Designed miniproteins, single chains. Designs and how they scored, part 79

Each design is a single chain, and the fold is of that chain. pLDDT is the mean over its residues in the fold that is shown.

## One batch from the design tools (miniprotein)

Design m2738
Fold by ESMFold2-Fast:
Structure m2738 (fold): chain A 81 residues (1-81)
Amino acid sequence: SHMDELRRAAEELAEIVRALEAGASKEEVLARLDEMIARTRDPEVRAALEALRAFIEGTDDAELILLAVKILLQELRERIA
């Protein structure tokens, strides 16, 4: 369901936040997003993940990358609540 895909995406984005705070590379984050996008069937969730991926690909600023993931995570959490 849409809500189940939102919950899964939020949980996986929370793992990406933890990985980034532990020093994960941009390349590791992009690889995880590619796996998430490939498994996501919901077009709204997929579009949000694709937009996040495009933003991350366009910047090498680690603080902006972390902020972008946190913003999408918060947005998905608010849609679940």
Scores: mean pLDDT 89

Design m2739
Fold by ESMFold2-Fast:
Structure m2739 (fold): chain A 79 residues (1-79)
Amino acid sequence: VEEEILERVKERLMKEFGLTEEQAERFVERVVHRTGPLSKEEQEELAKELGVSVSTVRKMDLTFQIELGIEEIKRAVGL
C-alpha cells in the first residue's frame, strides 16, 4: 500500500470518526499488511485498543477497503 493512500485513510478516519492521529495510525498499522476485511475477533480487539465501538471499527475497515478499491480503479484507468 502506497504512503499517499495511508495518509488519505488517516485523514478520512480523523475527519469522519473523530479519531486522533495516533488512533488513526494504530488502525492503519494493523490493516496495511492484511488481505480482506478484519475478522470479528480483530474488530473487537481494535475497538478495545482505540476506545471505539465494534461498529465504528467495522465502518473504519470498510473506509480503508473502499480507499484501496478506488486506488486500484485509478491505477487501472491511468488516473
Scores: mean pLDDT 77

Design m2740
Fold by ESMFold2-Fast:
Structure m2740 (fold): chain A 91 residues (1-91)
Amino acid sequence: SFFEEIKEKSVKEAEKVAKEVLEKNKDKPEEERLKLAIEEAVKKAREIFYKMLAEKFDGGIPVSKETLELEKEIIEEAKRVAEKLYEEFLK
């Protein structure tokens, strides 16, 4: 479905950004590095989410319970991916 495609693409791009942020900021304290990775991952996930919705609906973004739930799920997944990558980066 289109919503599954949005979620997959948003999370994939968030993962890529989280990885890049963790690698670029390896000289920073652990807490700051994790915070930056989460912030940038969430930012990218939201960017892709809104871009895909705008493209599908000719700039009219449907604000419904379903789209709000999807945004929340994508944000939570982006945070989870960033945290998982951070844990793997410490190994």
Scores: mean pLDDT 82

Design m2741
Fold by ESMFold2-Fast:
Structure m2741 (fold): chain A 82 residues (1-82)
Amino acid sequence: MEKIEEARKKAYERSKKAIEEDPDSLVALAKAIAESADEIVKEYGLDEGTALKVAAEGARRAAEELGREDLARVAGAMLDSL
């Protein structure tokens, strides 16, 4: 559980930075989610599906905290499709 929480925190931080630097780019957010998922697989040894869910959860949290309901909905839809 603790490793998953740390992975989610890192995904949150990466997505938050991506949204702050390029707030109008869905491509930047998608890239941040993909990069987080790849890192989670490589560093934490989680399966691809679980890693992508954790990365998308971090992205949703970042979007919510930044008041970007539109991006939070996109991340939520991604979670629902997994």
Scores: mean pLDDT 79

Design m2742
Fold by ESMFold2-Fast:
Structure m2742 (fold): chain A 84 residues (1-84)
Amino acid sequence: MSNLEIFNEAVEYLEKLMKELGIKNVEELEAAVSRTFMELFLDYLAKYNKPPKGVGIPLLVAAAVEKAFGLGDEAEKKFKELFL
């Protein structure tokens, strides 16, 4: 799978989660998950001593949504498989 395919699939998944949760825009998304996203981002920085790749950011945001709303860890597992 190409980086562009991974990015596009993650964006589509995130848009699906937003629709199902009633999150209408990026501002509402940021209000709901910004803290959880920062915790995951900082954990990644501490563990790997480098920032996540930009192409992986939508998947990390999806993982933050799943964690914040108790929807499981499918996006987090996929992020680890593709970007570790």
Scores: mean pLDDT 79

Design m2743
Fold by ESMFold2-Fast:
Structure m2743 (fold): chain A 55 residues (1-55)
Amino acid sequence: MTAEELKAYLRSRGLDPSDAEVTVILRAADRDGDGTLDEAEFARVMAYLEREGAF
């Protein structure tokens, strides 16, 4: 998953993250440092955001 896809997904859930916020989330979750999220990294981000009550 790219940063743009992550931003679009978060907006579909009622969030409006800035490009800087998306970059911080992506960097925190991107274990391989390639600028994309795999399914496991994406699932970790979603679990974190749901736990923090972002949805």
Scores: mean pLDDT 70

Design m2744
Fold by ESMFold2-Fast:
Structure m2744 (fold): chain A 92 residues (1-92)
Amino acid sequence: NPEGLQRLMEEYGAKTLEELLEKGKAVEKFLEDIDSLKELPEELQKFILTGWIDALYEAGTITPEEKEELMELIESDVDEAAERLLALLNSV
């Protein structure tokens, strides 16, 4: 849903998806409520989850193998990817 993504970017004053992630209070809210994340356009869900996986990998929280598995899961089942990522974040 490109319109939903564009409206969210305008609401947060972000010109790119990277700026939207950096302005990150909305992203933190979605971490607390998986149902709210699932209501977002799939493209935005994939972008947010990919950003969090990259951040966790750079922090040394996940292995290269776990990163690859989670990235593949985003493409095949974004809902399962979100649930696994939230479980991982809650374990840290």
Scores: mean pLDDT 67

Design m2745
Fold by ESMFold2-Fast:
Structure m2745 (fold): chain A 58 residues (1-58)
Amino acid sequence: SAKLEEAERRLATAREALAAAEAAGDSVTIMVARKELEKLEAIVARLREDPEAEEPAI
């Protein structure tokens, strides 16, 4: 579904952001990026189980 594709695209961007933060060595930024990845992975997993599921509000 379009929502799943969008969520997977966001997940890919978040993974790239985490890699950049790890390269920079900023532990706080790394922790924030990892938390964002966890949220997006949960959203993608939910949408894979139910493609019609609504994305939760921020």
Scores: mean pLDDT 77

Design m2746
Fold by ESMFold2-Fast:
Structure m2746 (fold): chain A 96 residues (1-96)
Amino acid sequence: LSEQLKKMVERMLAEIPNPLAREMLERIKDEEHRARAVGVVSMLEAGDSLSFEGDTLVYTDPDTGKKYTDKDEVAELLAKMMGVPKSVVTGAMTGK
């Protein structure tokens, strides 16, 4: 990533209102994967499509209103939106 994009991603990460979401994103060490993840999470939170119920990450489909709470299903959906391997999302969620 360019220095300008790195600074933009860092600013966007700091502006994410949920501290658990920020912590998960900070676990992503690949700069391009983290940039994609920060962009998608920021967009989904702004649209109320991504939230936490306790420590459980919840994805709400904006078209159907269906809530996804299963970690594997949520990770698969987020990975597809971010354009990253599912292992990147599951690693961020579990800290591995």
Scores: mean pLDDT 77

Design m2747
Fold by ESMFold2-Fast:
Formats: C-alpha cells, sequence, structure tokens
Structure m2747 (fold): chain A 62 residues (1-62)
C-alpha cells in the first residue's frame, strides 16, 4: 500500500541520516516533521492515529 511504501521510505531516510552522524533526536524530529507535512496534505491516507503509530515504530528502530 502507499502507507507501507511511505513507512519504508521513512525508515531508509532515518537509517541514512544515522549513518551520516545525525543524532537520534534529530532523526526523530525530521521524521515527525515529514509525517506532519504528509498528514496535512493527505489526511484521508494518514490519520493522526496512524501518524503516531508510524513515529512510535520508527523511534523503536532508531
Amino acid sequence: SLLDEFKEELKKVGEFALRQGASREQVIQAVRDLITHYQAEHPDVLSPEVAEELLKELEEEI
């Protein structure tokens, strides 16, 4: 699904940033900003509940 593809891209971006020396906090903030921006543009695809779940999953993997 588009949501699964978005999630995988966010993971790849986060992993890349960490490898480049970004802090966990910087990566989490960047991911939060991206999720918030996407949610504002596509609220029917990314609800607030789903956005929170995505952020939590990424925080656990970072």
Scores: mean pLDDT 78

Design m2748
Fold by ESMFold2-Fast:
Structure m2748 (fold): chain A 88 residues (1-88)
Amino acid sequence: LGKLTLLSVAEILRSMGRDDAAETARRLADNVDDPRERARILVEYLRSHGVEISEEFAEKLSPVQAGSLVMSLAVLGPEGAKVLLTTL
């Protein structure tokens, strides 16, 4: 389920022309069973867009929560991603 959700997020983001976010979601899908690598990918993407998050916190996120953060950042920008972080 988590992998399918991340692949769906990647496809939606690609259709919107958000190629970097789409590739990030695909990388998360490829690492759905590896929380540490998934956290590393997510942290790298978020920090590159000005959203600070610890790897420790990111490791605790589900694949669906990670995908939601990527989507929020791509669609709503850094402020939208920060708001979503307060609900996780």
Scores: mean pLDDT 85

Design m2749
Fold by ESMFold2-Fast:
Structure m2749 (fold): chain A 82 residues (1-82)
Amino acid sequence: SREEELEETRRIIERAVESLERDPSEFSRGVAEVALASVATASRAAGDEELAALAREVLDLVAAGASPEEVRRKAEELFREL
C-alpha cells in the first residue's frame, strides 16, 4: 500500500541521515545516494510520481553535500506536502 511505501521511504531516509551524522564520509554519502536513487526508481515504476519526486529531491540534497540536519528538515517538509 502507499502507506507502507511511505513508511519504508521514511525509514530509508532516517537511516541515511543517521549514517551521515555518524560518518559524513564520501562512502556513507554514496551509500545514501544509492538507497535514495533505488527508492525513486521503484516509486516511479509503481506509478507513485509524488514519492519518486520526494526521494529524488532528498537524493539531490545528499549529492550536493547538504548536512544531515538539512536533509532531515527537507524530508519532513516534503512528507508534509504529500
Scores: mean pLDDT 84

Design m2750
Fold by ESMFold2-Fast:
Structure m2750 (fold): chain A 75 residues (1-75)
Amino acid sequence: SLADEALENIRRSAVARVEADASLTPEQKEEAIRRIEELIEKYRPKVEAAKTREELKKILMELANEIQKVIDEAA
């Protein structure tokens, strides 16, 4: 679905950012990726329940902000 595609694209982008961060240890990368995966799963039912494009955009923006917090806190 479009929702699954959006979530997968967000997941891949976030994981790639964590993996590319040379300042993080392997353990810090593993924890950050785990937290990102948990956020994707937490937001999945919200994304699937969205009835409008505006509702979907709001949910995806909230997810992106939560992922950014994880990345910022990883070090």
Scores: mean pLDDT 86

Design m2751
Fold by ESMFold2-Fast:
Structure m2751 (fold): chain A 69 residues (1-69)
Amino acid sequence: SNVSREELEKVSVNDLVEFVAKEVFKVNPKDAFDLIEERAKAQKLTVKNYIIDFVLEYLEKHPEKAQKL
């Protein structure tokens, strides 16, 4: 199933950061958070809004990874 924005809104920021750290960046969660926070700030978005958009784009290309959330 395709993951929706509404479904990702129910996931905590910590769980989204852990997912991105493990599955995308291949770094520890702290380093992933710092990178996401820097990028969110540059785009004038909250960390949650930025990471939801990032994960949505990633899952569009890798729908099988949705099970890891």
Scores: mean pLDDT 85

Design m2752
Fold by ESMFold2-Fast:
Structure m2752 (fold): chain A 86 residues (1-86)
Amino acid sequence: SALEEIKQKLEQLLKELKDLVDALRKRKVPGWERFEKEAEEGIKKLKDGLEGLLKNPTDPKYAEIALEGLKKLEKVIREGSELLAK
């Protein structure tokens, strides 16, 4: 189902994010604390948006909040991965 596919993709994204932040920290990459903070903020926003959608499925505000969180996490993964590749 679409819901199961979303769950699997979110679990994979969160695992990649954790592994990335852990790698940046272990290598003491300058600015790793910023990536950890932005990851935490993105996760919180995604969680708040998804919980809001479950309670208010017709309110577009919560979908927008969830998407903003997801977009922030994607940016963290992209930028952090670029730093690890150097």
Scores: mean pLDDT 81

Design m2753
Fold by ESMFold2-Fast:
Structure m2753 (fold): chain A 70 residues (1-70)
Amino acid sequence: GPIDLSSPRAQALKKRLMEEYGFSEETATRMVEALQELETTDDSLRDIARRHNLSGRELFMGIVAASELQ
């Protein structure tokens, strides 16, 4: 489905990634997009990370940050 970057959850996740984890706005945006793709596909974490120009570690940190907002 389409990436929803306007949702309150997506905005909160992006803010946390920037403020608490020190990621740039560009990187935090790609992390949020990758996490939304992860919910809609059976592709590996590595493949999703590569597609969004992220390391596996960055995508994993995104998963952890997202879990803290649920």
Scores: mean pLDDT 79

Design m2754
Fold by ESMFold2-Fast:
Structure m2754 (fold): chain A 88 residues (1-88)
Amino acid sequence: MEEKAEEGMKLIEEFKETKDLKLAKEVVELAEELLREGEDELAAGLLLELLRALGLEEEGKEAAELALAGKYREAAEKALEVVKKYLE
């Protein structure tokens, strides 16, 4: 569980250097796996860091506010919607 979040963070760091959108898609897959496992807080944290790395902080503002309110499932789902729209 935590290992998936750590792997996702490593992929985000690599993405910051390479700008390879394939790495961003791998982070999305890991976040979706975390959500399937009920790890809402880890999934939300990972997706919010990905949004920041993609420069989508404004589009992800609602997701960030939901996470600050402790609504991690809703935060992760909103962040995922924003990221998937960008990667299309």
Scores: mean pLDDT 85

Design m2755
Fold by ESMFold2-Fast:
Structure m2755 (fold): chain A 56 residues (1-56)
Amino acid sequence: MAAVDWATAEVEKALGPEAAAEVRERMLAAASQQPSPEAAFQTALDIAAEAVRAAR
């Protein structure tokens, strides 16, 4: 949860609350498919980073 909350806050600063809500849903869905908490954390960070990069 903490990693998703942090990543969501970063996306909100870059893209706004609507985009942050969508990215949060995507992070939670992807995290549920991962075999470990570490893999879930990394996947959430990758999704957040891609969303912020796309805002360029």
Scores: mean pLDDT 74

Design m2756
Fold by ESMFold2-Fast:
Formats: C-alpha cells, structure tokens, sequence
Structure m2756 (fold): chain A 77 residues (1-77)
C-alpha cells in the first residue's frame, strides 16, 4: 500500500465523514469494473490509514464499503 493513498483516504474521511464510505465504494466499484482486484492487503491498509487519521468509526465504514465491493465482484465470477 502507498503512503499517499492512505493519506488521501484519511483526508477524505475527515472532510466527508459519513459520506466517505459512499465515495470509497464508488471508486472501488469503478476499479473492479476495469479489471482491478481488491486485495485483502489493500483493504487492510486503507482501513488502518483511516483509523489512524480519522478514527475507528470511519475506518469501519471504509472497511464495510470495500468488502462489499470485493464480495460482489467475487460472486459475479
């Protein structure tokens, strides 16, 4: 995971609060549609960054959004 990606997630979480999960879900869904794979390492890294900078509650919403997109992509195989 890149330090810059984690920092961006934390900034968005701090600024958007509740809406950050919706934004993260949209971006992750677009990436999956383009053939990208959401790895567990990527998800854990994003959650860890969000927890460190924006708090545990926001980190949990980011995790839920990313896991939802990953699970949906796996079911469509």
Amino acid sequence: MGYRDGELTAILAAELGEDVAEFVEKVARAAVENGEELTEEFIEGAVEAAKRYAGEEVAEKVREALLKVKEEAEKKK
Scores: mean pLDDT 67

Design m2757
Fold by ESMFold2-Fast:
Structure m2757 (fold): chain A 83 residues (1-83)
Amino acid sequence: DWEEAGERLIEQLEELYKKTKDPGYEALILVTRAAVALQQGKPEEAARLASEAIELAKKAKDYGTVRMARVVLSAAQAQLIQS
């Protein structure tokens, strides 16, 4: 259910990005992909995607997305330390 919900959100955000080219949607796509990767037990992929999302969200001045991406990055880093 969580993975299916994440995939649906990614599809919607990709359509919005194709139409608008707004980097804020690109950052949201990366955050959502990072969260899905974290749910799948792929913390290295999640950390990479979350880090990219932080950079894009900062450029877009979307501080809400920066905060969300940092939460996902912290969760991924915590799982990597336990490996």
Scores: mean pLDDT 81

Design m2758
Fold by ESMFold2-Fast:
Structure m2758 (fold): chain A 85 residues (1-85)
Amino acid sequence: EVDELAAKADEAFAAGNYDEAIELYTRGFKVALEKGDYEKAIELLERLIDALNAKIQASTTFDEELDWGARLLAAATQLVVLKKK
């Protein structure tokens, strides 16, 4: 249920619940990839990148910024690879 996961993630993101949004977008992205739905996977990955950026900006410690920054770099790299298809 990729669309259900995306809708719940969008609600969490709008509410400022970035941790929940990141988890739900990540789950939706994995399901879309498993189904070979690259268009949907790209959309969810772009949403995940937005949520990771919001989490980094909300972070108050250098260690948190580095952890979320590493996740952002991984997501951005995957997006570049998927867009080449």
Scores: mean pLDDT 82

Design m2759
Fold by ESMFold2-Fast:
Structure m2759 (fold): chain A 65 residues (1-65)
Amino acid sequence: SALEQKFINTKDLKEAEKIIRELIKKGVTIAQLTKLGEQSDLDKQMLIGVAVVELAVRRTVERLE
């Protein structure tokens, strides 16, 4: 994905956060976010970790209606 490559290549954490939000809006899976984190530096891994937790909570709420 072009967005995933842009996330890996960006040095701006604010841009990285925006890219994560775009990936979530496009329906990225938790598994895909986890894999993206494995290819990223520690600061980006923290951003992905927060996003994974938030997405897991949101999808659990969506299942409950």
Scores: mean pLDDT 78

Design m2760
Fold by ESMFold2-Fast:
Structure m2760 (fold): chain A 66 residues (1-66)
Amino acid sequence: SDEDRREIQRLADEGETTLDEIKASEDERNQFYREFQKLTEQLVKGEISLDEFRKKVKELIQEVKE
C-alpha cells in the first residue's frame, strides 16, 4: 500500500541517517540493510503488521546505535 511504501522509505532514511551519525562501517551498513530487507519482505507479505514493522525497525536502529 502507499502507507506501507511511505513508511518503509521513512524508516530506511532514518536508518541511513543513524548509520551516518555513528560512522558505521560498510559491513555494519550491509548487515542493517539485510535485516531491514527481511522485515520489509515480511510486511509486504502481510506476515507482520505496519505497527510491528515500525517497532522492529526502531529496535534494529537502536541496536546499531548502542
Scores: mean pLDDT 82

Design m2761
Fold by ESMFold2-Fast:
Structure m2761 (fold): chain A 91 residues (1-91)
Amino acid sequence: MVEEAERLALEGRTEEAVEAAKPVVEEALKLDKETAEKIYRELLLRLRTALLQGVLGLPPAEAAALARMAPEDWPEEVLERLRAFEEEQLA
């Protein structure tokens, strides 16, 4: 369920958020390609927004704005915070 995946992403539980999103993606893939792409894009944006909000402590509006940007266009401090989070997850 998308809502559960967003909640897990907001908590920084990335692996569990991806696992919760798998059924939604699998159901979308059974539809036509255009519909599946639209659902995938919306789901990716929602999960990105929740992750940025949870990991970086950003307000929902700011997290949503960043999620709509290409990662290369993000401010350096956002990229640095995400790298630090990735290092913590790998440690």
Scores: mean pLDDT 71

Design m2762
Fold by ESMFold2-Fast:
Structure m2762 (fold): chain A 70 residues (1-70)
Amino acid sequence: MSNLELVLEEMEKIGEKVEKAENAGKLTVEEKKEIQELRDKALELLSEKAPQAEIEEVLAKLKEKVEKAE
């Protein structure tokens, strides 16, 4: 079975990157809301014990948005 701890660790790392980007003024209010919505969706899927593929899809979108904010 998929290791849910690895998914949670990835979410924590993404959260840290988001916080750094926000503190650097690199995120708009709209971008921050989109990132937060994706994080909320990933947490919901984890709570529901959804297939890892669905969780990874949401995480991939989240990472992509965070990486755009340089």
Scores: mean pLDDT 75

Design m2763
Fold by ESMFold2-Fast:
Structure m2763 (fold): chain A 71 residues (1-71)
Amino acid sequence: TKAREEEVLRRFREAVEGLRANLDSYSDEELRAALAQAEGLTRKLSAAFPEIREELERLLEELRAAVEERL
């Protein structure tokens, strides 16, 4: 279902961009927890929606890099 894949990708992107925009508002512990949750969610969504896996993984890598630079 293309519409569902687009909605899932849109929400994931919004969540990642929101977190990246507000890194300074979170503690180191909160950022580590958020990254771990994003990693778990990426694995589950990639299994359910293989067609958007590469984009989900790209967004996760962007988040990971931003969090690691902040920590």
Scores: mean pLDDT 84

Design m2764
Fold by ESMFold2-Fast:
Structure m2764 (fold): chain A 109 residues (1-109)
Amino acid sequence: EDLEKGIQYLREKKWDEAEKYFRNYLEKTEKEKGKDSPETLLAKAYLGYVLFQKGKIKEAIELFKEAVDTAIKKHGLKSPVALDARSVLYLILTYLGKVEEAEKVLKGE
């Protein structure tokens, strides 16, 4: 339910409001669920997407790579959260023309 307002900001392209919302959501999930939980990793993915849309490309890629690496290490390479995080990072890297980095993400390397 907490995600609905954040998703609405994404839909309306209200990137500043979305960033503030997902930063607060990330802090909440880290406190309530732990920093390595699927909820926290998904919060990092949403925040990374908002930062990407705001042109903060380096920060976005760093957040997605951290989410992917943690999802693999804590939940396994083929876990749902790892597959979701890897798919999003792959699409972003492909969009930026970083094909070699994108292929490594697909292979979990």
Scores: mean pLDDT 79

Design m2765
Fold by ESMFold2-Fast:
Structure m2765 (fold): chain A 82 residues (1-82)
Amino acid sequence: KETELVAKLIGLILRRIGILLDLEQTSDPEKKAQFERDLENDKKTIEKILEELRNISPQLAKEAEAFIKRVEKDLEEVKKKL
């Protein structure tokens, strides 16, 4: 079920991108707190999925980790432009 793990990982990464962009646009402290909780929970889930992938395919996990690092770097650049 490597395909299911990869699909979940991609979905969580896309969700994380959306939440981070929304977080930069909001001044509502309740919404900010909710987005921050969602980001924390999604990060933990991503870490668990990566651990499962490493046990099944170390190469696929390494590629997924590299992709996540690139996405995080690109998001920091987007945040700086807001």
Scores: mean pLDDT 78

Design m2766
Fold by ESMFold2-Fast:
Structure m2766 (fold): chain A 86 residues (1-86)
Amino acid sequence: SKQEILLEGARQTEAFKRIRAKLEKEGVYSEEAEKQLAEAIVTLHKKAQQQAQKEPEKAQEIGEQVLKELEQLAERLAKEIEEKKR
């Protein structure tokens, strides 16, 4: 239940929506890819939140790291889309 709520929250992010639209346009969108992306976003958010709670003085640095990791995820998925083209 809680996990499904977090996954749905991840699906509402701009990063998720942009990557999903690209997957659909390329004709390689799948339920599995969507779930994997949502789970990755949830994992990054939880890790960042835990780190910020432990070291609140580094909250800005942690936020910047999350943005960089989201950019890296977008790049990885773009490459996987290209590789799945026939």
Scores: mean pLDDT 71

Design m2767
Fold by ESMFold2-Fast:
Structure m2767 (fold): chain A 72 residues (1-72)
Amino acid sequence: ALELQRRFAELFSKLPQEVQEALEEVLREMAERKASLDEIEKALLDFMRENNVPQELIEALRALLEAARRLL
């Protein structure tokens, strides 16, 4: 569990703080709606695509989300 949290922190550290705060706001809204993990993943991927994030980082996020699912 600690290693997964560390990997998540490393991924977020590669994004500017403004983008990190925007992502936290999106996640907060999704949590209030009790959105499924599938909806959260889709929203995160769409957000990254709209902000021209490299495909490599998008794939890294997808892998982390899949690993998180296996731990839950």
Scores: mean pLDDT 71

Design m2768
Fold by ESMFold2-Fast:
Parts: sequence; structure tokens; C-alpha cells
Structure m2768 (fold): chain A 84 residues (1-84)
Amino acid sequence: MEEELEKLAELILRNRKRYGISDEDFLKQAKGVGETVIRLDPSQAAEVQETLKRLEEAIKKGDYEEASRLYAQLMEKLRELTLK
């Protein structure tokens, strides 16, 4: 599951401008995902905040491979927390 999410995130990030998504719009959406994870499990707050900081730095450096991996980690956390 994580590997599939990572590949999907990389595809989205590399083709984001084709989908009309700016780097700023993408980071805003990623922060929304992180906020949802924290609301579902407040114990994740420190880890999610650090992941979002690293994601922003990766985007600024043009490291879309690392950015995709970090975003996939956030999405996987959200998925796990929404399953019973």
C-alpha cells in the first residue's frame, strides 16, 4: 500500500502543473491532510508537523522524490486512522 501511494504521489507532484496545482496549492492541501491526522490522533502532532516542514523544504529544493515519499506517509497515516 505505501509503495503504491508513493508512486501516485510522485506522479501527481511531477505533473502537478498539468493538473493546475501550484506548489503553494499542493502544500496547502498537504497541511490540510496533516491537520486531519492530528485531529484524529493528537499524539501524531509532532511527527506530522516535522513531516510537513520537511515536505515544504523538499518542494523548495525541487526534490519531488522525497516530497512524494513524505506526502505518501501522511496519506498512509490518514488511511490507517480512518479504518476500524
Scores: mean pLDDT 75

Design m2769
Fold by ESMFold2-Fast:
Structure m2769 (fold): chain A 95 residues (1-95)
Amino acid sequence: EEEEYRKRREELLKKLLEEFLKKGIISEAEAKKLSLETFENIVKLIAAEGAAKVSEPEKKAEYEKIKEELEKKLTPEELKLAEKIKKKLLELEKK
């Protein structure tokens, strides 16, 4: 049960990483420095930030807490990469 969920999650993360590489959101050099766990935490951080911006005050507080917990799990370099990915995703939405 837990292993099937983990395997499916890893496959989805790998596909997302390949899509980010294909679209130029992340470089191969940056991807080689990332574990799937770190990449998942970056994706979750970006998702939580986006959710917080569009949520009602009660839900916004929950997403802000998730964001803070994820920021504590990431290094300053990984946080810079998360910001770069977020900016690239926003640029692609506008085109």
Scores: mean pLDDT 78

Design m2770
Fold by ESMFold2-Fast:
Structure m2770 (fold): chain A 86 residues (1-86)
Amino acid sequence: SLVTKEEVKKIVKEYTGVEISEKQAEEILKAVEEQGGDISDEAMEKFAEKLSEILGVPVSVETARKIYLELTIEDGIRLIQQAVGL
């Protein structure tokens, strides 16, 4: 992923109010990669469960979807920047 751990920490704090560690940011990036772009309600429910486990607090499906979308948009922007040679 082209998204940094610092960006993950910022996004998670923005949507959940939770300040996470570097290890939790790594786990979230792995969970995003495991989703493989699947944004179905079932996939987002699974992602919300995974986020709840990583953060130790309940995360709604709506909140998980927003986090997933923002992380994947950031990754897409960086991929485009690399493709055009910066």
Scores: mean pLDDT 78

Design m2771
Fold by ESMFold2-Fast:
Structure m2771 (fold): chain A 103 residues (1-103)
Amino acid sequence: SEAAWWATLSEEERELVEEARRVARELAAAIEAGAPREEILALLERLAELAEKLPHHELLLATAVGLAIAAERLDLAERLARYLRRPEDLAEYEAALAELLAA
């Protein structure tokens, strides 16, 4: 469970997770609202830095990869996708790339 997982984190890791969750929410809202590209890219770069510091946080990595694809930062999506460990997350990444490239 999330509560059991959270209890195993160090204080520093908890701070990084809380910041990453905030940045991910802000980024998703910015994309949905059609915010300026510069704002979206700045939030995405910060989320990527946080995800790379938390490579064991698979949900955050999958979220960051998806948001990078949505922002058309394929270089960043590829960089983050190398940390994906779950077959379902890898399959979702490959499907999202195929859909974007077919559009």
Scores: mean pLDDT 75

Design m2772
Fold by ESMFold2-Fast:
Structure m2772 (fold): chain A 64 residues (1-64)
Amino acid sequence: SPQREGARNVRDGLLGYVKRHKLSKDEALELLDRAVETLRRQGVPQSIIDEFRREFLKELEKIL
């Protein structure tokens, strides 16, 4: 779906930002929380938000 693809693009962009700026785990989790809040306000389905959060956390553990 366009919303799932959009969420993946946001995920990849944020993970790239974490890598470029050498953010701590706490800083990366703060960015995740802001992104999740934004997706909720935009009316993205909870299932897509849950997938976004799980995938972000999985990829974050690989780069920290």
Scores: mean pLDDT 87

Design m2773
Fold by ESMFold2-Fast:
Structure m2773 (fold): chain A 86 residues (1-86)
Amino acid sequence: KEEKVKEAIELIDEAARKAEQAGDWDTANMATLASAIASLLVKQGKVDEAAEFIVRLSKKIIEMSQNPEVRELLEKARKVAEEALK
């Protein structure tokens, strides 16, 4: 479970980097903040809350970005986080 949440966080970090490279600073900043909050929840032992947070925020950030590569990474992060909740 925790390993899947960590994988989802890594995907969000990659999405943030791709958004920065594309000049999509709103998406990059939101993804970076989401990754930081999810990482803090994991450190607190709140793994389920981190997974739920990633699912919710990934959906919102996907709506913000028009970059297909960023959207694909965030959709993958969402799916991995949903699997962590099973």
Scores: mean pLDDT 82

